# Designed miniproteins, single chains, continued (2), part 86

Each design is a single chain, and the fold is of that chain. pLDDT is the mean over its residues in the fold that is shown.

## One batch from the design tools (miniprotein)

Design m6981
Fold by ESMFold2-Fast:
Structure m6981 (fold): chain A 114 residues (1-114)
Amino acid sequence: SIEKLQELLKLLEEDPMAVPEGMEMLREVLLANPEVARQLLAQLEADGDPSLNVVLTLVRGAVEGDELLIELAIGMAQLAVAVAKAVGDEDLPAVERIREGLRRAAELGLQLLE
């Protein structure tokens, strides 16, 4: 839903470490909106930016109905956040890339939902 994607964007602004939670919110929206998920997958694949790879894995899992692929993407976000917390750097490149990928996916999803 539009409301869920807006909540996701707000969450990322208020808590830069809430990346796994953002991935779960995006998963819920994509599973509820399969056509939006397919269009988003096509746009993210066309972009080709490696920073999108974790989010692209989530979107692909949602399109294919592959729960293990979705779990892998969320697990990668959880690992990145765990490493960032262990080293005391919320701007760790791995976390920054997934956060930016989530932000871009949510903004594109909002445009597709209109």
Scores: mean pLDDT 85

Design m6982
Fold by ESMFold2-Fast:
Structure m6982 (fold): chain A 96 residues (1-96)
Amino acid sequence: MTDLERFRAALAELERNASAFPRRELRVAFASALLQALLEGREDLAALIEATALRLGLLTEAEVAEIREVAARVAASDDAEALALLREFHAELLAR
């Protein structure tokens, strides 16, 4: 089983059970998963997470673009700046 196949199966199961989770928690989970996939250079996972979040209405195109910009800034930053950027992004996402 490939990582992509396992991840696709996990997303499908999460989608079936989405009503069991508060929308805010799902939004944070998808945004964090997308950011992590981008930071790990896993564009295959990032594309799958992005497509699923957009289809479920959990993230907007603008929010996806913001996450991709944050990932690029984090990758170019030192550890302290990267941590600050991640904390600010998560706080902003939780406020929406």
Scores: mean pLDDT 76

Design m6983
Fold by ESMFold2-Fast:
Structure m6983 (fold): chain A 93 residues (1-93)
Amino acid sequence: DSILKLAKKGEEIAEEMLKRAKERGQTDNVKVLEEALKKFREAVDAAEKGDYKTAIKLIREGVKTLLSIPDPELRKEFEERIKKAVEEIQKEA
């Protein structure tokens, strides 16, 4: 299930980035990452229930939230990671 895989990958990326932001004391990045993580967790729940329309919407909101990260380096890291995840999922389809 490509949508569920993408939602889970978004959750994983957001969790890893949140851990790093907390370790570095980056309060503004932590707030954005916590919001994005919530969206991806809700997307996973929706996808597991077969509500792919809601899952896709929540994935898009999570991605948009992460792209609003104040730190340009963290934003670039996220862009690279999500692009790779999307490309890998598309190649399997």
Scores: mean pLDDT 81

Design m6984
Fold by ESMFold2-Fast:
Structure m6984 (fold): chain A 70 residues (1-70)
Amino acid sequence: SLEEEALKSFVERLKEIVEKMKKNPDKYKDEGKLAIEAAREHLPYIEKVNPELAAEVRKLIDEMEKILKK
């Protein structure tokens, strides 16, 4: 479905942001903060549509938050 394709694209975008943040945390700090905010806002909807993708999103949020604490 278009919804599931959009969610998979969203997850891939979050993975790209995590990798950018790992390489240059200071440069991508604000993008990471916005990504965490968007991911948390949409998490209940993602959980309803695809629980496995929701679990992946939670892991990506955790990774981004850990990078921001450094």
Scores: mean pLDDT 85

Design m6985
Fold by ESMFold2-Fast:
Structure m6985 (fold): chain A 87 residues (1-87)
Amino acid sequence: SELEEEIRRIAREAAEEVARELGLSPEQTQRLVELAVRLALLANTGSGTPELVAAKNEMVALIGEDGLLRLTGRLVELAREWYEKRA
């Protein structure tokens, strides 16, 4: 759907920005993008499930808790910009 495409775009953009800031390798950047997309889609359509917990734990292993806070903050910021543009 158009909404899912937009969620994937936002998640990829946020993950790529955070990966660049943290100096991640191309492989780490690709993995972070995959995890961010999965997290964003699950958050939009699901609840706090084992899959969300697993994705969060893998992100913390990759970028740390501070990195996860930065990523989630950027996701919220980009989502707000999208809502404002849509309205």
Scores: mean pLDDT 81

Design m6986
Fold by ESMFold2-Fast:
Structure m6986 (fold): chain A 81 residues (1-81)
Amino acid sequence: MEEKLQKIKEEMDKAISKAKTPDEAVERLLALFDRHFPELTKEQLEEVIEYLKKKVDELGASPEDKARVDEFIEWAKEKYK
């Protein structure tokens, strides 16, 4: 549902705005995603994952943080297969 996904995206944008560094923003995004993870359908999860990847790329996060995000996404997909 668009409204639920829009609210999650808004919370992600706020998490980024409150972060002092790109690395902190990535940690806040992963924590927020983990918090909402159990409530998402497979389709909603895929949309949130794509938004997460886009935001991490826009932040100029380190290669290490990008790798951590990729590992988290792989774990999430495996859990919600």
Scores: mean pLDDT 75

Design m6987
Fold by ESMFold2-Fast:
Structure m6987 (fold): chain A 87 residues (1-87)
Amino acid sequence: SPLEKAREYLKKAAELFKKKGPIDEAVDYLVEAIRHVPDLEEIVKLAKEINVPPSLLAIAIHRYRRGERPTPEEVRELMREIAKLLK
């Protein structure tokens, strides 16, 4: 299912980040997760459940939406959006 595929990609991203692996590869996995579950509230809740860092998820959301790497300011703005969805 799309949810199961999203969870697997989120897990791959989280484990790669814990191992201090390439951030760009972790973000690629998160973008694939978002493609399977494009609803922002649902993917944000799944990422929290799996312990994906909010900053990495913010980078992936920006890349999914705009096809480019976010600035630090854009990351902070997306992290605020993510925090609101988790209330």
Scores: mean pLDDT 87

Design m6988
Fold by ESMFold2-Fast:
Structure m6988 (fold): chain A 86 residues (1-86)
Amino acid sequence: SEEELLREAARLAILGESYVTLAYIMKHIFNAPKEKVDELLEKGRELLEKARELLEKLPNPDSPQAQLIRKEIENGERLIRELEEE
């Protein structure tokens, strides 16, 4: 169902953002090794990509709910790029 796709996309987007945020904290607060930061970023990227794939399967991809989830995905992708450029 569309509702199930939206819920799963939202779950994956939030989880993906959480991994990216954790990578930021690990890098800047705990000075974690690059390998650990990269593992978290890769997990975040995979989750955000899966969320985007689910949004593409929606009958109504331009719904307000889909747009909010897309913004969450875009925020996570932006944080990944910022961390990779450091």
Scores: mean pLDDT 87

Design m6989
Fold by ESMFold2-Fast:
Structure m6989 (fold): chain A 78 residues (1-78)
Amino acid sequence: DNLQKAIEYLERAIEAVRQGDADEAVRYARKAAEYLRKTPGTEGAARGAEAAARQAEQGDLDAALTTLEETLTLLKEQ
């Protein structure tokens, strides 16, 4: 299930951010975006995952964490 894989990768990205691992956060957020692009109706969440990856690439882990948590909440409430 592409949606379940996206949720798992978002949760892994959140954990990477909490551990201060920007490279892993970028990797997992991009994986989440990849699976979201394969899931109809999750275009907003895919943009959120891509935004979080860019924030993590820029070293803004606080912004990345907020964006990842908001994206995960959006998916779990839909």
Scores: mean pLDDT 86

Design m6990
Fold by ESMFold2-Fast:
Structure m6990 (fold): chain A 90 residues (1-90)
Amino acid sequence: MTLLEALERFKQALKELYGEDFSPELMETLDKLIEAFKAENYKEFVELFDKFNIALSRQKKVIKDSEVSEEFKRLATALLLARAFAIGNA
């Protein structure tokens, strides 16, 4: 699986995890983040990643660690690796 495929799968996993509580703002931020990564605009990717994390932390639905699948955790790790790569290449 490519890092880009992992990012797109992470978006789908978030939709499944939050369901109807998945905010349009969170989805738009994630889409912009993925597009920045595709464009190799790593500086913008890092800025959008930080915005995404702030938006995610403000979600009304509290997700318990025990409710998070091992696949979701692997995809979240891939996203963190993408951020580390972007910082090193900005």
Scores: mean pLDDT 72

Design m6991
Fold by ESMFold2-Fast:
Structure m6991 (fold): chain A 93 residues (1-93)
Amino acid sequence: MSLLERLKAILDEVKEKFKGKLSEGTWLIIERILTSAFNPVLAEISEKTAKLLNRIAYKTKDLREFMLKLAEALVKNNNDIEKAIESLYKEIF
C-alpha cells in the first residue's frame, strides 16, 4: 500500500468516527495539510500554525493518534483550525 493510500485510509477512518461533527471544508484542509507534509505555502496555513502542527505530530505516537487528537480539538473549537491547533498544543506541552 502506498503512503498516500495509507494516509487516505486513516483519514477516512477518523472522518467516519467524527461523522457530522466536522465540516467537509475542514476535512479538505486537513487532507491538504497532510499531503503537503505541513508545508505552510502548499497547505495554505500560517507559518505559526505549521510549526505548532509539526511539534504536535512529533509528540504523537503515530498518524492515527495525531489525526484523532486533531479531530477532537477541532470539534471542541467549532471547526476553527488555528484555535484547535493552539488548544491542542497547550494540552500536549
Scores: mean pLDDT 76

Design m6992
Fold by ESMFold2-Fast:
Structure m6992 (fold): chain A 79 residues (1-79)
Amino acid sequence: SEKEARFETIFDVRWKRLDVNGDGVITREELKKVFEEETGVELPEEYVDRMMDYLDVDGDGVITREELREVLERELFPP
């Protein structure tokens, strides 16, 4: 649908911003660094912990493109 198509476009733009190294994964450190560089605000470790717990579906300590997509899709288009 139009909503899914727009979500994919927005997600792709956001993913490219987060995946600075182009390696197809985002580490905890990369997530924190990108947020802090974009906003100029220091991100509390507790908030980073919550983000990682929510996004890291496999528990590997990294966030894949598919994991991020799944989480954001659930938030924006709940069943």
Scores: mean pLDDT 66

Design m6993
Fold by ESMFold2-Fast:
Structure m6993 (fold): chain A 67 residues (1-67)
Amino acid sequence: SSRQLGEEAVKAILEGNYSKGASYYTSAMLLASLDGDEALLEQIRREVAEALEKAGDTDDAQRLLDS
């Protein structure tokens, strides 16, 4: 599910595996978009941004929130 892929993206980012995190994030956003679930899209984006901030990547977190 898109929620599960979003959770995997957060986990990968917190583990420092940014390429894996980006892959899961892209898949999660695509599936949520196909479902038309705008609330889930916003939730996944925010959770990934928070994970990036926790990992010390504030620049990428800010770019994501400004999208």
Scores: mean pLDDT 79

Design m6994
Fold by ESMFold2-Fast:
Order: C-alpha cells, then structure tokens, then sequence
Structure m6994 (fold): chain A 87 residues (1-87)
C-alpha cells in the first residue's frame, strides 16, 4: 500500500538522520521527513495516528527553525513514536 511505502521511506530517513553529523544535511533530512509525514497525514483515517503525526510535524517544524541538538533529538523521538504506532 501507499502507507507501507511511506512508512519504509520514513524508517530509512530516520536512520539517515541518526548517522548524519553535518547540520545542513540534518536540516535537509528533517525537511524530507516532514514531507513524508504530511503525505501520511493526508492518507490516514485513524484519529489517534493522525494526532501523533500532527504532533511530530510540529516538533519537526521547531527543529527546522531552531536547528539545535535538543530539537533534533526531540524530532527523532517524535518520528519514532509515529512509526511504532503505525506498525
């Protein structure tokens, strides 16, 4: 399904974010993750998963604005929660 494809892409992006040390590349990966989450939100009908995706998008927007280590860590955990709930 399209959702399974998006989840696989999300997992791959999260792994790239974990390994990336360059701040500019980390911001680019966060932007890509946000795009995938927005596409997932458009397809998702489960209200619990929709709420978790919306929260994750807000955390990612903060990471894109602030670019701090703390913001990237919060973004990583928010995306991981979405993946766990969607499984």
Amino acid sequence: SEMEKLLAELRELLERLRRETDPARRLAIVGEIKRVLERMLALETDPELREEIEKAIEVLERALRDGTEEAFELAYHAVQRVIQLAE
Scores: mean pLDDT 89

Design m6995
Fold by ESMFold2-Fast:
Structure m6995 (fold): chain A 86 residues (1-86)
Amino acid sequence: SLIDEAKKLAEEAIKKSKNPLLKRAAELVIRAADYLEKGDILSAEIDLGMARIQLGVLKLIGEEDEAKPLVEKAIELLEKAIKEKK
């Protein structure tokens, strides 16, 4: 499922990253996935928004991380899952 794939990508990002902002973004994605499995779409949307903010801060401060594309892909998968449930 999109949710399972997103969780795997976020877990891989946590393992590969040393950046606390990227790890926080990935943790927020995992929590959003757990909310979606429970049917809590609003909490999932809030957590995905917060994850995007963490990635935006990374970009603004000029910090790059090889795991960033994994988190971005995970967010996209969960956003698709949310859209399919609306």
Scores: mean pLDDT 86

Design m6996
Fold by ESMFold2-Fast:
Structure m6996 (fold): chain A 99 residues (1-99)
Amino acid sequence: SEEELREKIEKIEEEYKERKEKTEVTEENAKKELLEGEIYEGLGRIAAALGMLELARVLYHEAVLEYELAAEIYEKLGKYEEAEKARARAAEVRALAAE
């Protein structure tokens, strides 16, 4: 199961790298990535509450990548405060995934 979890995370990270290169640098896209992060974080918390710990870790990892993409878009737009908030949220969710 740890090997399967690792493979899922690696696939997600590769999909993130491709999406990052294709995503247009707009405030609308930054807000979309923040919302997707919030959705994945919420689903991860639900999975964790149900004892589905491997699913929770995958969902938390998705949330982290969404928040990091939002932060990169905000930085490119010169919105450094919004970027910092998104990165801080990514760090908080990364800590949840480590539990």
Scores: mean pLDDT 86

Design m6997
Fold by ESMFold2-Fast:
Structure m6997 (fold): chain A 78 residues (1-78)
Amino acid sequence: ARASAEEYLAQGEELEKQGKLDDAVEKFETRAQMHEVAGDYAGAARAYNLSAEAAEKLGETKLMTHLRQIAEDLAAKG
């Protein structure tokens, strides 16, 4: 779980550098879900915010807003 979460973070950052923002959103969301399952709400909130930033760069405003709301709700639990 720990190694996988860090691997998905690195993959998401690499995809952003390549301009593959759709794929970066997916990798950051997967990392966030792994943190949620582990009960790490602060880690999940950070990962959802990274996904939201990638969605913003992609121009997906509705998706960005949705992901930021999830991050805010999770941060309040941590």
Scores: mean pLDDT 80

Design m6998
Fold by ESMFold2-Fast:
Structure m6998 (fold): chain A 87 residues (1-87)
Amino acid sequence: SKAELARRAAELIKAQEPVERILEVAREAGLSPAELLAHAIQVGASEELRRRLAELAGMPLALVEYAIAHPDDAEGAERMYLEYLAS
């Protein structure tokens, strides 16, 4: 299942496996960079992994981290996203 594949990727992150190995397993599992990025931020994965995933997802890491840290500030997250799209 998608949940089992996501759990496998999470175990590799927790084990501090190399970024390239985590990306390889996530690709085999069919996880998008955006899906893996959301999980990596929530479990406190390395800054290197979070940055690489943000680049692969085409999203600014600061916006994604802000949205997760401030789930009650939907207006703030939307403003950052609109500013990004206007750039």
Scores: mean pLDDT 72

Design m6999
Fold by ESMFold2-Fast:
Structure m6999 (fold): chain A 123 residues (1-123)
Amino acid sequence: SEKEERLLEAVDKILEIAKESGNPKLVKFAEAIREAVRTYLETGDIDEAIRILVKALWEAGFSFNDILLAAYGLKLAMEALKNGDYETALRYVGTVFEHLALRLGVPKEVIEKIREVVDEAIA
């Protein structure tokens, strides 16, 4: 659907911001979220999407707490999307990225760019 395509487009824009930031951990995180979102959009299977996310983040060396936050936040986003609540889904995805970016110590301008992508996708 158009809303599902807009969600994937927003994640792709965040991945480009991550690449421009030069932070390899933020790039790996965005790639993992993108793969999980794509899996959900192709299959409708939230559990499989979260399984793929957890595996990718574990293999990339993320902490248990960061993996747990990402998994829970993305599960809430996918449940919102399944119920037609696109705005809530995007806000959860944005919150997950913002939280990790803050923990990785990326510059404020990177976090603001991520927030702008989410706000534009909701509008």
Scores: mean pLDDT 87

Design m7000
Fold by ESMFold2-Fast:
Structure m7000 (fold): chain A 119 residues (1-119)
Amino acid sequence: SEAERRLEEEIRRRLLEILDEAMSEKYSEYSFFYGDVDLKALPDYLDIVPEPVSLDSIRRRVESGEIRTVDEFRALVDKMLENVRKLFPEDSPYYILAEKLYKEIMEKLDELEAEVRAL
């Protein structure tokens, strides 16, 4: 329906805004998570992390329409955190920053779901 199409377009817009905020100058500490991993620099990366996820890869999948729902977006952010936890020890700055980023994105997704539910 037209209402379903408008809701899907609004969700897409809001998901991209969440990514834009996480990738802004205000949150430059998250820059490690912005781009795709250089697999040539890290040849064993795929042995540890068979499904790489970056904020840029999430953005591409939202823009292509592969990811259409808040739950599908949550699943990718969960995978991104899971991947970091496999690569780094708990006392690593990357591990700590990944958990901080995860929490901030999940809080924004919770806000979006509450707004969608109120429509």
Scores: mean pLDDT 84

Design m7001
Fold by ESMFold2-Fast:
Structure m7001 (fold): chain A 88 residues (1-88)
Amino acid sequence: MKEVLEKMKKEGSLLDQSVIENAAIALGVRNIPSSFMRTVATNIVMGDFIGYQGKPIEESPGAVGTSKKTEAIEYTVKQMMGEKVTVE
């Protein structure tokens, strides 16, 4: 049950907006629109980031979710900063 709640949090249902906002600011985002949080949540749930290469990391769902969250944040920041994507 606790693992399910943690997974839902990583999938966007119980996502910590403040933690994600702080991470985005650290990555150079000055103005975080409401769409940013929604896009991060969507990227986490879908797991299909443009340019992200899924890596087989551990067996723990929590550890995998943490890795996906980091990649989703970085990918979303790159999109909003106008970084060039390799595929559309």
Scores: mean pLDDT 47

Design m7002
Fold by ESMFold2-Fast:
Structure m7002 (fold): chain A 87 residues (1-87)
Amino acid sequence: AAALREALAAALARAVAANNAGDDAAFDRYGQRAVDLAVRLTGLLQGPGAAQAVRDAGNGQPVTDMQQRQAALPVVELVAALGREAL
């Protein structure tokens, strides 16, 4: 879990730095990596339903289960923000 959290934090920091520098290719690459890591981490910590909520948020789809959404909310919000910036 700690290694996944560190990898996610590093990917997010690199995505933000790339966005601030106007490097669209690096932003897309690190943004996608951050989404993938967030899905893995959420699945490990909160189960497959929460991982699906993160994946749906990254794809711009509404989550169907309110309880799963609430459990995953901090990660879902972060992934949704990354998805909006990539569009």
Scores: mean pLDDT 62

Design m7003
Fold by ESMFold2-Fast:
Parts: structure tokens; C-alpha cells; sequence
Structure m7003 (fold): chain A 68 residues (1-68)
């Protein structure tokens, strides 16, 4: 699947998520947390939380705090 396919899938499941927030989530699930800003990690954390992935949401939140 292409990156656009994944982003479109996220927006269909959570329609109030922007493409920028879905993009941040995409890079997070690819294990590229190191290239994401503190704000992008918070956006990814919010998406994980909305998907019921509380453990991943908490991990992204902690990573965001460490990058402040």
C-alpha cells in the first residue's frame, strides 16, 4: 500500500483528523519517531488514543515530552 492509501484509510476511520496529523501517525508506525517534532508526536499520540491503542499513545506522548 502507498503512503496516501494509509493516510486516506486513517481519515475514513477518524474523519476529523487532518492529512498532516495522519502523516505524523504514518511515520510513527514506520518506526521513524526520531524525525518527528514534539507536536507531530502529540498528533500521533492522539490518533493512537482514538484507535484504542493506549500503550502506543502513551509511548508517543512520552517521546514528545522528551523532545521539548
Amino acid sequence: MTRDDIIDSIQRRIPDVSRQQADSFYYSVQGQDDILSSQQLMDASDIFDRMGMNDMSQQMRQRSIQKQ
Scores: mean pLDDT 76

Design m7004
Fold by ESMFold2-Fast:
Structure m7004 (fold): chain A 82 residues (1-82)
Amino acid sequence: DPKLEKEIDEGVFDIAVAVNITVARQRGVPEAIIETARRGAEELWKAGAPISFVTRVTSRMLDAPSEEEARRLLEEALEKVK
């Protein structure tokens, strides 16, 4: 059932993003970078990227040294999906 599979995938996405954000906050990542990564995860998911790609890019954004670098990583990832 495509609807059921989509609901399961959405739940897995929500949990994976929430876990990554929680860990990033515990590591002391700035909220500006966390918010950029959260929005980036949503944009990649909306663009049809697979969950493995979304989580990998989100992790890279959370490890970025600045908000500008996190945005650059997101832009490059969106180019690859489109």
Scores: mean pLDDT 79

Design m7005
Fold by ESMFold2-Fast:
Structure m7005 (fold): chain A 69 residues (1-69)
Amino acid sequence: GSTSPVEKAQTDDQMVQAAVDSFTRFSRNNNSGAMQQVRDTLVNQMRRRNVRQSLVDQVDQRMTQVIQS
């Protein structure tokens, strides 16, 4: 495809922001087991889209912290 590195970075950033926002909203009314399942799903989606590992790790750490809270 003709997608530039900048466009991919913007798409990845949007996906990450949507994922974190959705997870934070979901966490308010759901148990740890459900949250862990959603975390796994989001991480797998990011990997399938070839999101850089550092960003995936950052999001996973934030989701883990929310689960622990």
Scores: mean pLDDT 74

Design m7006
Fold by ESMFold2-Fast:
Structure m7006 (fold): chain A 90 residues (1-90)
Amino acid sequence: SRAEIEEALARLEEAARKGDNYAVGEALMELGRAIAASRDPELTEEAMLRVGRIAEKYVSEESLKVAREVGETLRRIGDEVEEELKKKKE
């Protein structure tokens, strides 16, 4: 439905803005599923335009910021996992 497509697009933009690669992947899968289920060419075209707009927004200067934040987040998660594994073993 249109609501499902809008929700998936909102999640995609939020994930892209935060640089959350896992959430971006999940949102893209949900969006694809919602588009396929809608079988509405007009909604599909609107969704494709919105995806292009999101990509254009984050492929520019914002893409560098997102890449940096993703790198920092992954580094922090890695550190936390290492600390937890060390405490679990000791």
Scores: mean pLDDT 69

Design m7007
Fold by ESMFold2-Fast:
Structure m7007 (fold): chain A 68 residues (1-68)
Amino acid sequence: MSRAEEVVERLLKKYGIESLTEEERQDLLDFVRPLVDGTPDSKVIPLEDLPEELQKQVEERKARLAAK
């Protein structure tokens, strides 16, 4: 699993999201990828330091799941 995928999984766990469509997951990976690439491998990316835009995307996806 890539570092970007690990960050996405941490976000999903934090917000209690159990499933995403493939498109929604790819969108999150695209937002996370530049942040991961700029961070050393030995450093864990804290969720609270993520851009507001990324946090908003996770919230929007959670709302879509709740609308089922």
Scores: mean pLDDT 65

Design m7008
Fold by ESMFold2-Fast:
Structure m7008 (fold): chain A 71 residues (1-71)
Amino acid sequence: MSEEELREFAERAAEAMKNLSGVEALQEIQRLIEEKKVEEEDFEEIAEMIAEKSGLSKEQALTALKVAREL
């Protein structure tokens, strides 16, 4: 993915985490992963971007991405 696509994904994921309940946020993130065809290798970079936008830690964002993928 391009850096711009990763940043767009991170922004949408951060908004989901802020505005939705935990389960609903994970479901939206899973949908975004499938829509953008995000690979697990990109999760660490995306998690850092989500942390910057959401106020979550990188570890919290990374955990959410991994959990969402497994749904």
Scores: mean pLDDT 78

Design m7009
Fold by ESMFold2-Fast:
Structure m7009 (fold): chain A 110 residues (1-110)
Amino acid sequence: MEELRALAAALEAAVAAGDLEAVRAATRALAALMEANPELALFGARLLVRVVDAALAAGRRDAIAAIAETLREEAERAKDELVSDLLLKVAEYAESVLRTGESLADLEPL
């Protein structure tokens, strides 16, 4: 879990900096760690969703697009079906955010 949190923090920093190369690298590293630890895959997916939401709040649509593209590539490489499906679902969520301008954070707090 700590490694996933560290990579998510690195990804958020890359998004804030507008460093698309670092965004792609951190996204790949997160996906690889989820593949290596499928029992943590749902936690990793939730961290990725939070990063997409943060990117939208920061106005970093270029970073959201880079995350979505990288997650689709990693989903195709993933051998674990759950990890592959979760990566694809986060990519689809990021693509939806780019189309609508709305995130899960725009839904009322539970």
Scores: mean pLDDT 83

Design m7010
Fold by ESMFold2-Fast:
Structure m7010 (fold): chain A 83 residues (1-83)
Amino acid sequence: EPLPALSPEEEELARRIAERVPGVSVEQARRFLVLLKENPNMSLRELAEKLGVSEATVRRMRRALLELEIEEGIELIKEAVSK
């Protein structure tokens, strides 16, 4: 019934996805991450149906996630050189 607990890293990813995709709430981003964890090969259509958004919105969320993973790598490098 309630969403399963996400790690602090996953919660931060959900928040940042919601910031990057207009019209997506943090709760929708959390559901998106949970669904990807349950079935990484889930289709855009099935994700859209489960989240109550368009397939275009799901594509934007997936793109935001990929960009955030790249930025996390860059942030780790920046933090290392700033220490």
Scores: mean pLDDT 73

Design m7011
Fold by ESMFold2-Fast:
Structure m7011 (fold): chain A 79 residues (1-79)
Amino acid sequence: MAEELIREAVRAAAAGDDEKAEAIIEAIEDPDVRELARTGVALVKAGADPELVIRAVTLSLRFEDPEALAEAIALAEEL
């Protein structure tokens, strides 16, 4: 559930539907999941690859390691 909400918010932002992305973020009950979704949306708006952002944020949520998001993004720039 949490992973799917993050995925929907990030993909909505990538499609240019900012209102839908914000509505999904606001509907997220868990504040940690909400913050991860907000971070993912911000990264996509800054020009990051939406599929990479979704994977990094989802992994961060699963392993409870928020630093994995920053590391995954840095690694993608090297690859």
Scores: mean pLDDT 73

Design m7012
Fold by ESMFold2-Fast:
Structure m7012 (fold): chain A 73 residues (1-73)
Amino acid sequence: AMLDAAQDVRKAFNLALEGKYEEAAKLYKEILDRYGETQVIGAAYFVVMPELGEEKFLLAKSKIDIELAKLGL
């Protein structure tokens, strides 16, 4: 479950780093709905953040969070 969530979170974060903010945000919302916040936060911070590095991780997450707010998701 957590490792499956990590693969999907990685995909969403890579989309955000590519500038595909709406696509990244929509995918991230689907991931939240599928796995729940606890598993997604765990996968993001314990698996994806060490892989991307803190700077890229926080950048991607900020872009997703901003876009989610804009879309009302």
Scores: mean pLDDT 86

Design m7013
Fold by ESMFold2-Fast:
Structure m7013 (fold): chain A 96 residues (1-96)
Amino acid sequence: AEETVEALREAARELRERAEEAEGELKELLEETARALEEAAREIEEHKDDPQKVASLSTGAVLYLIGSAIDLERVLGDKESAELLREHAARIAKAA
C-alpha cells in the first residue's frame, strides 16, 4: 500500500510539473489526471488495512491513466505525456 501511494503521488507530481509548461485543454487534462491520482492515493492510505479496497483503487487508477494516455495521444497529439502516463501506470501496477 505505501509503495502504491508513493507511486501515485510521484505520478501526480510529474503531471503537475508538466501542466505548468502546458496550455489549454492539455493543461486541464494533466491537472485533472493529477487530481484523480492524488485522490486515489488519499483513499488507498485511508483503506490501507483493506487489501481488496487497495487492489480495487489501484486498478482504477491504472485504468484511468491508460484512458488519459489515449486522450493525450489521439485527441491532443501529446505522445510524450501519453508515454509518461503509461510508464506511471506500469509502476503503480507493479507496486500494487
Scores: mean pLDDT 81

